# Designed miniproteins, single chains, continued (4), part 13

Each design is a single chain, and the fold is of that chain. pLDDT is the mean over its residues in the fold that is shown.

## One batch from the design tools (miniprotein)

Design m12451
Fold by ESMFold2-Fast:
Structure m12451 (fold): chain A 105 residues (1-105)
Amino acid sequence: SEEAREYAKLGEKYFEEGNYILAAEYFYKAYELDPEHPAYKLMAEAIILMVDGNFELAKELLEKALEIARKQGDKETEKLVLKLLGKLYEKQGNYEEAKKYYEKA
């Protein structure tokens, strides 16, 4: 859905601006418009978990989202998930790993 993709881009924009709650809201709205792309729901849930400091579960959901995006050939969503994984590692202080994910995005 074009509208779902527009909401996902808004989610990315708010995430880059550091507004994580609004980012999660827009990714969830993208999922509601296109439930056949569950990666958006996983990204929204992972962002909330990351804000709450539950990095282990956030990573698991993002790795699942990455696998789904890759299987569907969704390069735009794959890029978004890689950026989220990069930010997760950055928030944990693992800058070497964060750089690798940002470079793959």
Scores: mean pLDDT 87

Design m12452
Fold by ESMFold2-Fast:
Structure m12452 (fold): chain A 88 residues (1-88)
Amino acid sequence: GPTLYRPSPALAALLRSVGETRETWTLSELLAALGRYVVQQGLVDLSGPEGTVDVSGTPLGELLGVDSINWFDPSPLFQMIDRHTTPV
C-alpha cells in the first residue's frame, strides 16, 4: 500500500482547519488537503504567473518558510511535508 505520514502538530492544525480529522495521511491526501486550504483561504494570486499562491502571513507560509509558491512547482510543498511528517 502507499506510505502513510503522521503530520507534526503545526501541520495537523492547518489540516484540521479544512475539516479533516485523520491521524495518518497519504502524500496525495496531504496535497489535496493543502490545495483545499489554498482555495478556502483565497491565497491564489491572479496578478502573478499562473499557479502563483501568496502564502505571506499565513500558517502555510510559516510551515514553508516563504512568502509565495507556484502550485505547478510542488518542490517546496514536498520539502515541507518531509520536514513536517513522520512515515508510519
Scores: mean pLDDT 85

Design m12453
Fold by ESMFold2-Fast:
Structure m12453 (fold): chain A 64 residues (1-64)
Amino acid sequence: MTEIDVAVLEIRYAVLKTRPMTDEEYEEAIRVLEEGLRLAKSLNDQETARLLEDGIEEVRKEKA
């Protein structure tokens, strides 16, 4: 498992919770996902990049 996989799992877990996410939690989640996405693209890891893009979209929907 990569560090990116762990970050994605933590963010997905937070998004799946029924309680509202705080602004600070939302900002941290987006930051971690964006950093992971940059790293995945740098490593040419298309599968991880796709998962991170999906995670970012889900977190943005949770805020909206």
Scores: mean pLDDT 69

Design m12454
Fold by ESMFold2-Fast:
Structure m12454 (fold): chain A 55 residues (1-55)
Amino acid sequence: MELSEEEKKARELMAELLRENPFPSDKQIEEVAKEAGVSKEVAFSLALRERRRMA
């Protein structure tokens, strides 16, 4: 299954953020969404999914 370029960028930025801060603020997650060009809902879903994967 192919992710869009925006979703791939969001996933990479989210993984970097979670590696540095495992419990990022809502504002930091929203900044990832804006930088990658995805919706806030997508960014929050990625944060939850990546956090579970890293646990």
Scores: mean pLDDT 76

Design m12455
Fold by ESMFold2-Fast:
Structure m12455 (fold): chain A 94 residues (1-94)
Amino acid sequence: MTIEIKLEPSDEVKEVTLPGKGGKLIFTSDKDIILTLHVVEADEPLEVRDSSKPEPVLLYPGETLSFKLKKGEKIEVINPGDKPAKIRYIAKEA
């Protein structure tokens, strides 16, 4: 299953649940933004792919990372675990 979210700058933290077994979340933006991701719960590290970078980053439960997203770029988050993962995110203007 793939979930697609178009990011708008906001001061509010949002939450999304990723299905297990390779569930994907794709973040896009029409503006330059800073996306901050926090993993609330996952049974395996989540794979985060930044379209502007060649290598994925592993994001473990309890970790927070921020990504600079330019217009037309995307961030993919993949849940390789068997159980759903819970993520919190916030997007702010870059």
Scores: mean pLDDT 84

Design m12456
Fold by ESMFold2-Fast:
Structure m12456 (fold): chain A 76 residues (1-76)
Amino acid sequence: MKVFVRLDDGRVLEFELEEDTPVGVLIGLARMYAATLGKGAVLLFKGEELDPEKTLKDYGIKEGSVLELRLLPRAA
């Protein structure tokens, strides 16, 4: 399924993933393509911070869903 991740600079990244993909995998992909070197990141969907151990399906994320990538403070 196609999932979109919106960055704070207005860019939107497109990923082709299975619905049972762990949230942590999508965070890792989004960080890599967003070039967020050395920063932690979380995903938000409908204002909710997602648990990286849960799957996209657990949050009702489906084809065409848009998530937000939020950068955390530099590696503490």
Scores: mean pLDDT 76

Design m12457
Fold by ESMFold2-Fast:
Structure m12457 (fold): chain A 59 residues (1-59)
Amino acid sequence: GLEEEAERGGRSAREAALADGASEEQAEKVGKDTRDAILAGDHERGIAAGVRGVIEAGA
C-alpha cells in the first residue's frame, strides 16, 4: 500500500544519501522527508525531494 511505498522510498533515499557521503543524521532526515512526501499522496514529488536532499546533504 501507500505506507509500504513511502517506507521503501524513504529507506532508498536514506541509503542513497549515505552512499553520497551524507551523515547518518542528514540521511535520516532525507529518508523521513521523502517518506512524508509520498504519504501526502505525491509519490513522484516525494522521490524528487529525496534526490534533492541527497544532493544538498552529500554533494
Scores: mean pLDDT 72

Design m12458
Fold by ESMFold2-Fast:
Structure m12458 (fold): chain A 74 residues (1-74)
Amino acid sequence: DLLEALLQQKLEQERQLALDSAERIRQKGQQIGKDTGDKDAEILGQSMYDMALPETREEGIKRAEEAAKERAAA
């Protein structure tokens, strides 16, 4: 099915684009963490990367929510 093949190709492109964006955020978070000692920036960056993958999306969201709550409490 041509439509199914196009949909799969689009999903793969979106996945790769999301991973590239998330990787940049992850690297930026690591850099901020090294420069400022803000470990939450590293955790948030990693969570964004995890959310880019369907298999780890839920875990990434939960980690980001926990980090946000910890920041609000600290």
Scores: mean pLDDT 70

Design m12459
Fold by ESMFold2-Fast:
Structure m12459 (fold): chain A 66 residues (1-66)
Amino acid sequence: AVARISDISSPEGAMAVALHGIGLGGKVKVISGEKDTIIAEFATEEKAKEVARLGESLGGKAEVIG
């Protein structure tokens, strides 16, 4: 399962989401831009949804695939 989080306004918020994804054992990629995009891949949908919920709580947009 893959969580994609975008539109987090603060770099600190984006980093918090990325670090949480790594802490859950995910494969995390950060795409830098005007606002960073975080892509986190997990073996389970539950972990992907957890990271997505954190991203949304920080004002981001989140999508979970698979």
Scores: mean pLDDT 82

Design m12460
Fold by ESMFold2-Fast:
Structure m12460 (fold): chain A 76 residues (1-76)
Amino acid sequence: LEATREFVRRLEALAEPLAEELERLIRELGGDPRSPEEARRVLEGLVEALEERAPEVARLYREYWERLIAQAEKAL
């Protein structure tokens, strides 16, 4: 949750209109990941979708999800 809040705050600073669109993309790609494997698939899909429209946002999203994946792997 803390990582998600920080990520959203950074998105708001860079692209306020895109923050809501990003939440919609996450939902369309399967919502919140429940496993490291699912998180990797969601990350790949989101980075590909965002890279053409907002490469800076794609980079921030990749950093965010990589952190979540590492945390999930450690918890399992």
Scores: mean pLDDT 62

Design m12461
Fold by ESMFold2-Fast:
Structure m12461 (fold): chain A 64 residues (1-64)
Amino acid sequence: SAKEEAEELAKKTVEELVLQGVPAEEAARIAEKKVREKFPDLEVEVEVSSEDGVPVGVKVTVKE
């Protein structure tokens, strides 16, 4: 479904950016923007739990 695709895209984007050294907060914002570009009718929120800029968890919430 579009919701599942949006959640997967957000998680993948955060993971790729974090591997490149992007701070968790910035990675979350970039992921939200990328999801909005592909799914403009979906409201998406990405939250990354971090310690000193290192992500320890990712939560994606998608609203139709």
Scores: mean pLDDT 75

Design m12462
Fold by ESMFold2-Fast:
Structure m12462 (fold): chain A 65 residues (1-65)
Amino acid sequence: SKEEKIEAIRQLADELIAQTDDPDVKETIRRVANTLIKLVEEGKDIPLEQARAALRRVAEDFRAS
């Protein structure tokens, strides 16, 4: 459901935020997660796996630097 998808996005974002001490990375993850949640709430057909991949990529781009 839409609600399950939003909850899954929030849970992954919270997990990724907990794994970093960098406030800029935390803010970027929150911003991306909020954008994805808004799109899902507006009825956009965003596959959950693609949303999760986008969040993980953001977190990894900052960790790999």
Scores: mean pLDDT 80

Design m12463
Fold by ESMFold2-Fast:
Structure m12463 (fold): chain A 72 residues (1-72)
Amino acid sequence: MKVLTDRDALRKLVEELRKQAEDESASVEELIKTAEQARNLAESAAKMGDPETAEEARKVAELAEKQARKKE
């Protein structure tokens, strides 16, 4: 399993996933995928010793899950 070791790359991925989670045109299916990707990114960041990026990724996952549930 390859994990990104570049902190800037992890932060950039979190930002991209946040934009996807905030996309009002996104379908429930797309939001679920965004949440899964954010969860995986949070775990990777935590393993790399970046708890702040891990926490931000977790918040993005929760936002995407909330938006998906709202759209149902």
Scores: mean pLDDT 77

Design m12464
Fold by ESMFold2-Fast:
Structure m12464 (fold): chain A 61 residues (1-61)
Amino acid sequence: MEEGIELARELKLEEAVKKYEEAIKENPEDAKAWENLAVVYVRLEKYEEAEEYFEKAEEIR
């Protein structure tokens, strides 16, 4: 695709989600991993999920 830049960026965000989900699964008290997951969801325009993950990070702190 000539305009593959958006697709490539979206795929990288999906990889980031999996990475941080695995980190949280291993260490659910890792507030930084919850924050990073929330930021990725903001970039995916999933604001409701992002807010939930930010709240979780705040609870751990």
Scores: mean pLDDT 75

Design m12465
Fold by ESMFold2-Fast:
Structure m12465 (fold): chain A 120 residues (1-120)
Amino acid sequence: MVEVTESGGGTVKEGGSVTLSGKFTGDLSNVVGVSWFREAPGKGAEEIASISSKGSGYASRVEGRFTISYDRSKGTAYLNMSNLKVEDTATYYWVAWVIDPETGAPRFVFGEGAQVTVEG
């Protein structure tokens, strides 16, 4: 079973930076990628960054400001958030992409989330 633990977050000033980290344990051979999602008050959850053996992707709203990295051998993902805007205030959660051994389909394992508040 894959378990996800997240760290980081808190209150930061506009224009500042914060790094969130997520670590998963268990059978790492079943993990094929990772994503970061965020959910802001009054808005739905959105995928903001992803990384796999095939590369990385970013939502246009964060591209150039946020960087995802992933150490596959250690099961640790990072989201480096720079040039923060008040609109980046959200709960951020890490998602491991796991192949279901019964169906062969991707399954997602979610962390509990880290709150980031950006003050103007």
Scores: mean pLDDT 75

Design m12466
Fold by ESMFold2-Fast:
Structure m12466 (fold): chain A 67 residues (1-67)
Amino acid sequence: GKKVLLVVDKDEEIGREAGEKYAKKLGADDILILTNKSLEEALELAKKLEKEKGYDVIVLYRGALFE
């Protein structure tokens, strides 16, 4: 399986749950969900995790799709 870092700009539990379910459908073994983080903070954390745990890092940040 793949180790995926998913970054979602959200502050509600619904968005977190939806992101986790989606990442599992993509075949992720390990999922880190970041909420209300800047792109710079997400990239720094992604680089750290890549070195420490060997993640295949995909940084996807998206605003909530309202419609």
Scores: mean pLDDT 57

Design m12467
Fold by ESMFold2-Fast:
Structure m12467 (fold): chain A 66 residues (1-66)
Amino acid sequence: MKVVTATGLNATGLTAAALIGMGTEGAEPTVNKDGTLVIRGELSDEDIQAIVDAARSGGGTVTVSG
């Protein structure tokens, strides 16, 4: 199981990263009160890269664990 955490996202980056998470089988995207996006699940390297790229486009910082 992988956990992708993205912080400091603008609205566009948050939307793009959340849509990728929602489209990924077994992924559980959650948005915290502070706008932090957390995506948990069995993520492929391609899915992780897509989330990272979307978050970076939105000015966010991404951490991957698991």
Scores: mean pLDDT 76

Design m12468
Fold by ESMFold2-Fast:
Structure m12468 (fold): chain A 97 residues (1-97)
Amino acid sequence: SHMKEVEKKTEEIERELLELGSATAKEVLAAPSVEEAEAIERRGLAEIRALTEEALEEFKDDEEASRKIRLAAEIAEGVIRIALGVHKLIARLEEEK
């Protein structure tokens, strides 16, 4: 049915956003410098925002799909931002030892 096709495509987009967030967060944590970590964060956030904008335009008339996509994007962006915060904290603690 059309509803099942929309649900499946929404789940695929949610997964892509969360996988992108997770992969970017891992790259941020593994970055050799704070400057490189910040560059990776900027790139990842831009990629998430572009995918989110494209998905929201496709599902603009489907409030539930749009809500789920927005939530996945917020989680993905949050995970990346937390990873940068953790990277900066670790870098600071290593300088103090």
Scores: mean pLDDT 89

Design m12469
Fold by ESMFold2-Fast:
Structure m12469 (fold): chain A 91 residues (1-91)
Amino acid sequence: SLDRAEAEQLTAYGEDLLRQGKYEEAVRAARRAIELDPENARAWYVLGQALAKLGKFDEARDYYQKSRDLAERQGDTVLAQRADAALAELE
């Protein structure tokens, strides 16, 4: 669908923003991706990572858990393991 394709592009843009250290912009991109496709596990991961970089650890934990659960249901083992590693770092 068009929404799914747009969510994928916004998720990739959020990942690029994270690499640039533009964490508040990454939050906005990831939130928009989730509005378009709430099943996009990678968008939830980007949102968690951006919030963790901004010191919002409770919110980051919730979104990493959401990413992990979606990734597991979708068979994305690599993303699920990455989300688990990120959750461990917040302890």
Scores: mean pLDDT 92

Design m12470
Fold by ESMFold2-Fast:
Structure m12470 (fold): chain A 79 residues (1-79)
Amino acid sequence: MLEEAKKLIERAEEAIRAGKPEEALRYALEVAGIAAELLFKEGKPEEAEKLLKEALELIARAYEAAGKPEAAKKARELL
């Protein structure tokens, strides 16, 4: 699960660099889903919080790349 999350983070960062913010957002949302599973199914709140923060930052960066700075700011406010 954590290794899968790391690969999704790498794919999201690559998508941002490639100018594909929609693809990056999709990968970032999948990381957020893994964080939710760690919290609610596995009982690992510390690991879940770390992944959620990384996912929210990727979501913010994807919105910035898509030309939506207000949405990016709101995503960072959830950190």
Scores: mean pLDDT 80

Design m12471
Fold by ESMFold2-Fast:
Structure m12471 (fold): chain A 60 residues (1-60)
Amino acid sequence: MKYKVTVKITHKKSGDSYVETFEAENKEEAEKIIEGYKRAVERSLHKDDFEFEVLKIEEL
């Protein structure tokens, strides 16, 4: 079953947020994509200024 994952990235200082949606072939792939986004936020120049949230995971 395919999964639809919705994530939110918030810049704490500005209050601006970005919502992204992506499709994964299975739950394990969805988890890998989530981990990838988490790592990207952690590796940013301003990692302490960003918040990463998983809003929902839906089966397609």
Scores: mean pLDDT 74

Design m12472
Fold by ESMFold2-Fast:
Structure m12472 (fold): chain A 72 residues (1-72)
Amino acid sequence: NAQQKADNLIVAARIEYVAGDFETALELLEEAAKLDPTDPAVIRHMRTLAEKAPPDIAERARQLAEKAESAA
């Protein structure tokens, strides 16, 4: 089930984000977005990275969130 896989990836991304591993958190959200591109939870967490992560990761997260929002 793609939705269950996406949910598991979002949970893993949240764990990595709390641990300070923003790069891994973004990679997990990218995988979740491939399974469910319009999931509001994925978009929300990408927006959080865009606000809180270092500039290089934040810019990547912002671009991915905009792409997902455009597809919704």
Scores: mean pLDDT 80

Design m12473
Fold by ESMFold2-Fast:
Structure m12473 (fold): chain A 93 residues (1-93)
Amino acid sequence: EEEEDIRLAIAADFLLTVARVELDMGNYEAALDAIEGAFDLAKKIKNPELRLEMLEKVLEVARELYDRSTDPQIRARAEKLIAEIEKEIEKLK
């Protein structure tokens, strides 16, 4: 379980790195897809402390995407994603 959690955290962190690169390139849809992937991986982490840490990192990048995007459809998807991430974080408190 600990080994799997570490692998999930590394994979999620890698996808967040991809998301930041895509954001810097102006590829907001690709950035959103990467953030959604990171969120799916973070949710699978069984250790609640590590899961919280990774969910907070996902939330930070999702908020950055929302703030930088001018596309209403991308912003709506990001807003829904932020709400889902915040809900998962609340379950850990």
Scores: mean pLDDT 88

Design m12474
Fold by ESMFold2-Fast:
Structure m12474 (fold): chain A 87 residues (1-87)
Amino acid sequence: TVLTTAGGVRNEAELVRAALAEWAASPEAALPTVLAVVDSGSTDGTTEVLRAAEAAHPNLTVVVVPGDAADPAVRAAAIAAARAAIA
C-alpha cells in the first residue's frame, strides 16, 4: 500500500529528525511511503535530514517542493510531485 503525506517546514531539522525516527520505528515503515514536504527556505539542514532519511529507508520517498506552504499554487505543486513519485 502506498501512503502519501504533505506538510510545510521551515528551520525544523530537529523536529523533522525526531518525527522521521519515530516513523522508522513504527510498523508503518514497512509500507511504501511518499512524503511530500513544502520547504520555505530552511537553512538549518532540514532538507539534508529529509534526504538522509530517504537514503536510509528503501520504503521512503521524499519529495521537497520549495516555497510557502500557505500558497495554494505551491501546495498544488507538492501534491502533483507526490503523485508523480507514486507513479
Scores: mean pLDDT 72

Design m12475
Fold by ESMFold2-Fast:
Structure m12475 (fold): chain A 55 residues (1-55)
Amino acid sequence: MTEEELREEARRIAESMDVETLKAWLDYLEKTQKDNPIAKITIEALREELERREA
């Protein structure tokens, strides 16, 4: 899977999550996996989706 494919998949998964799940996953990844390149892509997708919903 390419980085672009990972980003699209992460965004799709984030869009399917409820706000509580998004916040929990974002908090977990930021605390434990922020140095992982794959986790960084997921963190960005989760933040974008959360910002879109909370506006």
Scores: mean pLDDT 76

Design m12476
Fold by ESMFold2-Fast:
Structure m12476 (fold): chain A 70 residues (1-70)
Amino acid sequence: SKLEELIEKLERELEELKEELKRAEEEKKEAEKKGDERKVTLLEAVIAVLKGAIYFLEERIEKLRKELEA
């Protein structure tokens, strides 16, 4: 099914974004320990964008899964 293939592709993209988020959060913790306030601020912006992308992609996957089950 084309829909199943699309869901699998989006799930892989979601996993990649979650890994990027984890790395950004870890890098932010290290920047906080070093007192690098500018890097912390930049990473907070990156984390916010990644969280938004993850939320959008999870919503899309959920809608496609409901379409597949219907």
Scores: mean pLDDT 88

Design m12477
Fold by ESMFold2-Fast:
Structure m12477 (fold): chain A 86 residues (1-86)
Amino acid sequence: VSQEELDKEVEIALLEIIISVALMDAKRGNTEAAIEGLDIAKERAKKLSPEVQKYAADLLRQTAEKLPPEVAEHARKAADEIEKNA
């Protein structure tokens, strides 16, 4: 495995962790922390390759289906902003 592939895998894993934590915060009623986590994931993804940006956007849209409506809308907007940047 190349360093480039390892770096990509690490960034994907970090995005997955951040989004999972945001989902848990939302499920616990911590809406502000959930939105903050989604924004962190968005800004991080925007700095990565188009392939990883697409993965992050798809993951955010999938996660939105499991979120309360207010947080779900924020996740969908984050996904749209990532794809617009790619």
Scores: mean pLDDT 84

Design m12478
Fold by ESMFold2-Fast:
Structure m12478 (fold): chain A 100 residues (1-100)
Amino acid sequence: SVTLTVTAPASVKAGESVTVTKTVTNSGSEDVTVTLRVFDAATGKLIARSKPVTVAAGSSATLSLTVTFDKPGTYRVVGTAYDKNGNLVAEASVEVKVVE
């Protein structure tokens, strides 16, 4: 199985840089490809993304992404894991409230 934990501050100020993290534990028998993406929840616009990372069977990895939120609003941080065939195996998400 694949376990994902996505961590981000619940609230940040517009214009500040914040680090979002994803910890992946792959206790399955297959390699997975993992990414972190940040979206504007109202528009669905992609704000930031990590490069894909391969997490081997039986391994763990942590991905970090530094994001600056220019405008107040609600943002969604999405961590995904895909198998070798491009099928979604695991997903976790958290919301970030950006305030003035």
Scores: mean pLDDT 85

Design m12479
Fold by ESMFold2-Fast:
Structure m12479 (fold): chain A 57 residues (1-57)
Amino acid sequence: SDEEIKRRVREFERELVRRYLAGEISPEEATALFEEFLRELGREYGLSPEEIRKIAS
C-alpha cells in the first residue's frame, strides 16, 4: 500500500540521518544507500524508483 511505502521510506531516511549524524557514513554514501533502497523497494512493489519517490513525497 502507499501507506506502507511511505512508512518504509520514512524509516530508512531516519536511519540514514542517524548514521550520518553519528559520523558512520558520508553524504555521498547516504545518497547511494538511499538510491539503492528506492530501487530495491521499487522491485518489491513493481514500481520505478521515481514512482516510490512520488508516493513518499
Scores: mean pLDDT 86

Design m12480
Fold by ESMFold2-Fast:
Structure m12480 (fold): chain A 58 residues (1-58)
Amino acid sequence: MRLYRAVEDVKAQRPDELTLKKGELLELLEEVDSNYWRARSLETGEEGLVPKAAVEEV
C-alpha cells in the first residue's frame, strides 16, 4: 500500500474531507485531482479527501 503521513493538523471543511492530526498515518486510495487525494486514516478507518500539500509519503 502507499503510506502517507499528515505533516500538519487539518480540519475538514466539507463532509467528504478528512480531519487530520499531525503525524496521522494514511493509506492512499485514489488521486482525485491536482490538489486532493482520497485516503483512509489508519487510526480511525475513515475515508475522505485530503489536501496533497498536507501529507508526505512515508
Scores: mean pLDDT 81

Design m12481
Fold by ESMFold2-Fast:
Structure m12481 (fold): chain A 62 residues (1-62)
Amino acid sequence: VDDLVVAILNEKDEEKRKKLEELAGKLLESTDPEEREKILAEIEKIGSKEVVEAARAVVEKL
């Protein structure tokens, strides 16, 4: 189970959820470390603590 996807689906704000889904997709498709850091920073601005922690774990595994 993808913890990042689960955390995003638990977001009640539709606008934040859509933005987090877009950012998570970009993060998973990105092969550039600089781009990943930029995407992670955007997730940190709008995501819950759970979403941020899951996104950081994804970056560490990539």
Scores: mean pLDDT 77

Design m12482
Fold by ESMFold2-Fast:
Structure m12482 (fold): chain A 68 residues (1-68)
Amino acid sequence: HMMEEMRREKIEKIIEAMRKLGISPEELEKLSTEEKRKIAEEAGVSLSSVSDFIELLKKGDYFDVLLE
């Protein structure tokens, strides 16, 4: 439960960073490592957290959070 909440907080920060940078979810698969670093720095999370988020989006697990 607590791990789920921590993951959601990181995801929300990543989503906010993407919105500030003008990056759409569809572009995530095309992002370079450098672009992922910019998202991580803006969100205040690790690069691995951004990579994990992209993997979750590929599975459709968090797509609803981005749209709602």
Scores: mean pLDDT 70

Design m12483
Fold by ESMFold2-Fast:
Structure m12483 (fold): chain A 79 residues (1-79)
Amino acid sequence: SIEEALAVALELLEKHFDPETFARISARLREMAAKAKSFEDLIALFTAWLQEDRAAGTPLELVKKIASVVSEALVKVSE
C-alpha cells in the first residue's frame, strides 16, 4: 500500500540521510503520498519531483542517492 511504502521509505531515508535532508525529503514524500491515487501515481509524482529537484540545483549524486533509497523501499513493499 501507499502507507506501507511511505513508512519503509521514511525509515530508510532517516537511516541514510542527515536530519535536515531527511526532513526536506520526508515532507515531499508525505505530500506526494497524500496526492497519489495509486502506487503507480506515487512513482510518477516521485520521479517528477526528482527531476524538479535536480533542475533546482540539487547535486546529481544526492538525487541518485534519494532515488536509490526510495526505490529500495518500494521493492520491499512490493514483495
Scores: mean pLDDT 79

Design m12484
Fold by ESMFold2-Fast:
Structure m12484 (fold): chain A 75 residues (1-75)
Amino acid sequence: MLKAQGTALELILENGGKMNEEELIKKVMERTGASRRTVNEAIEKLINEGVLEVEGTTLYIKDEEKAKKIIEEAK
C-alpha cells in the first residue's frame, strides 16, 4: 500500500499538484501493478490523512511537505 501512496503523490506532483482521480488510478495501477482496490484504498487514506483533497473528480495535494515525506518513505 505504501508504494501505491508514494506513486500517486509523485504522479500528482509531476502533473502540477492536481490530477483527475480516474486518470491517477489507472497510472498508479500501470506503474505499480497494484489492483484498483489497493490504489483506491491508498487514495482514500491520503485524503483521510489530509495529504490530498478532492474537488469534483480532481485530486489536489493539500499538504506538500507531508506528501514529500510519504514519497521518501515509499522508496
Scores: mean pLDDT 84

Design m12485
Fold by ESMFold2-Fast:
Parts: structure tokens; sequence; C-alpha cells
Structure m12485 (fold): chain A 62 residues (1-62)
């Protein structure tokens, strides 16, 4: 669906930003995997929770 495509692109963008910010690779992989799993399960709340955690990690790393 178009929503799945947009959310998949959002994962890619956050992953790139996290790497640029210097977030540890282990943390990035864990949260990206959590977002992908939530998307497969159509769990939008789980997707949001994982994305917020990654955004917080990005902000903490700067």
Amino acid sequence: SKLEELLTEQIRRLEEEARRAGVPEEEIRRLVEAMREALEKKDLIGFLEASIELIRAINAAK
C-alpha cells in the first residue's frame, strides 16, 4: 500500500540520519528491525514507539 511505501521510506531516512549522527550500529539495527517487524504486523503504535526511540537516540548522539 502507499502507506507501507511511505513508512518504509521513513525507516530508510531515520536509519541514514542515525548513522550520520553516530548512533551505535547495534542500536540502529535493533530499532530498524523493530520498525520493520511492526510494519509487517500492521502495528502502527509499535512502529511509532520504535521510531521515537531512534529519534531520541539521534538527538542524544549529536
Scores: mean pLDDT 87

Design m12486
Fold by ESMFold2-Fast:
Structure m12486 (fold): chain A 55 residues (1-55)
Amino acid sequence: SPADAAKAAVGQSGIDQIRGLIDRYHAETDPAVRAALEAQISALSDQTVAQLNSI
């Protein structure tokens, strides 16, 4: 269905973005920047779940 396709696209986009942030987190040496990246990962995870629940 169009809704199933939309959920798959939103889920994949969220996974790809989170993976990019995790890669940045592992490359980062500044603890303050790492904490900001953790917050971004958590926020993006919550946002992706909210978007999936709205479809």
Scores: mean pLDDT 88

Design m12487
Fold by ESMFold2-Fast:
Structure m12487 (fold): chain A 61 residues (1-61)
Amino acid sequence: TIEKMAEAGASTIEDPKHAELLRRLVLSASSPERAMDAGVSLAESYGEDGEKVREAMLKAL
């Protein structure tokens, strides 16, 4: 579910403010596919490993 993706993705982010923003963005998505793309893109914009975030969210599905 999108809620599980949000928690899994956010848990890979060390900065708590960035983790909270990722969680909110993923939860606002209209589909799991859009949630994945938005979460990975946001993490990469923070200098985080987007592939690690993608893997965590995929495992949460």
Scores: mean pLDDT 82

Design m12488
Fold by ESMFold2-Fast:
Structure m12488 (fold): chain A 56 residues (1-56)
Amino acid sequence: MTPEQLVEAARNALAMAEALGLSEEQIAAARKAVDLAEQGGSEEEVARLMAKAGGG
């Protein structure tokens, strides 16, 4: 996955979490995933945060 694709995936996860009315913790995890992806952070850590946002 490119850095740009990772940011887009994280932003989509945040948008989905907010649209579905997921828990505050899940939305916070998705938001952290976006921030980390935008900063060029670890793909593994971003994926872990997105999994937490999705209840995985």
Scores: mean pLDDT 78

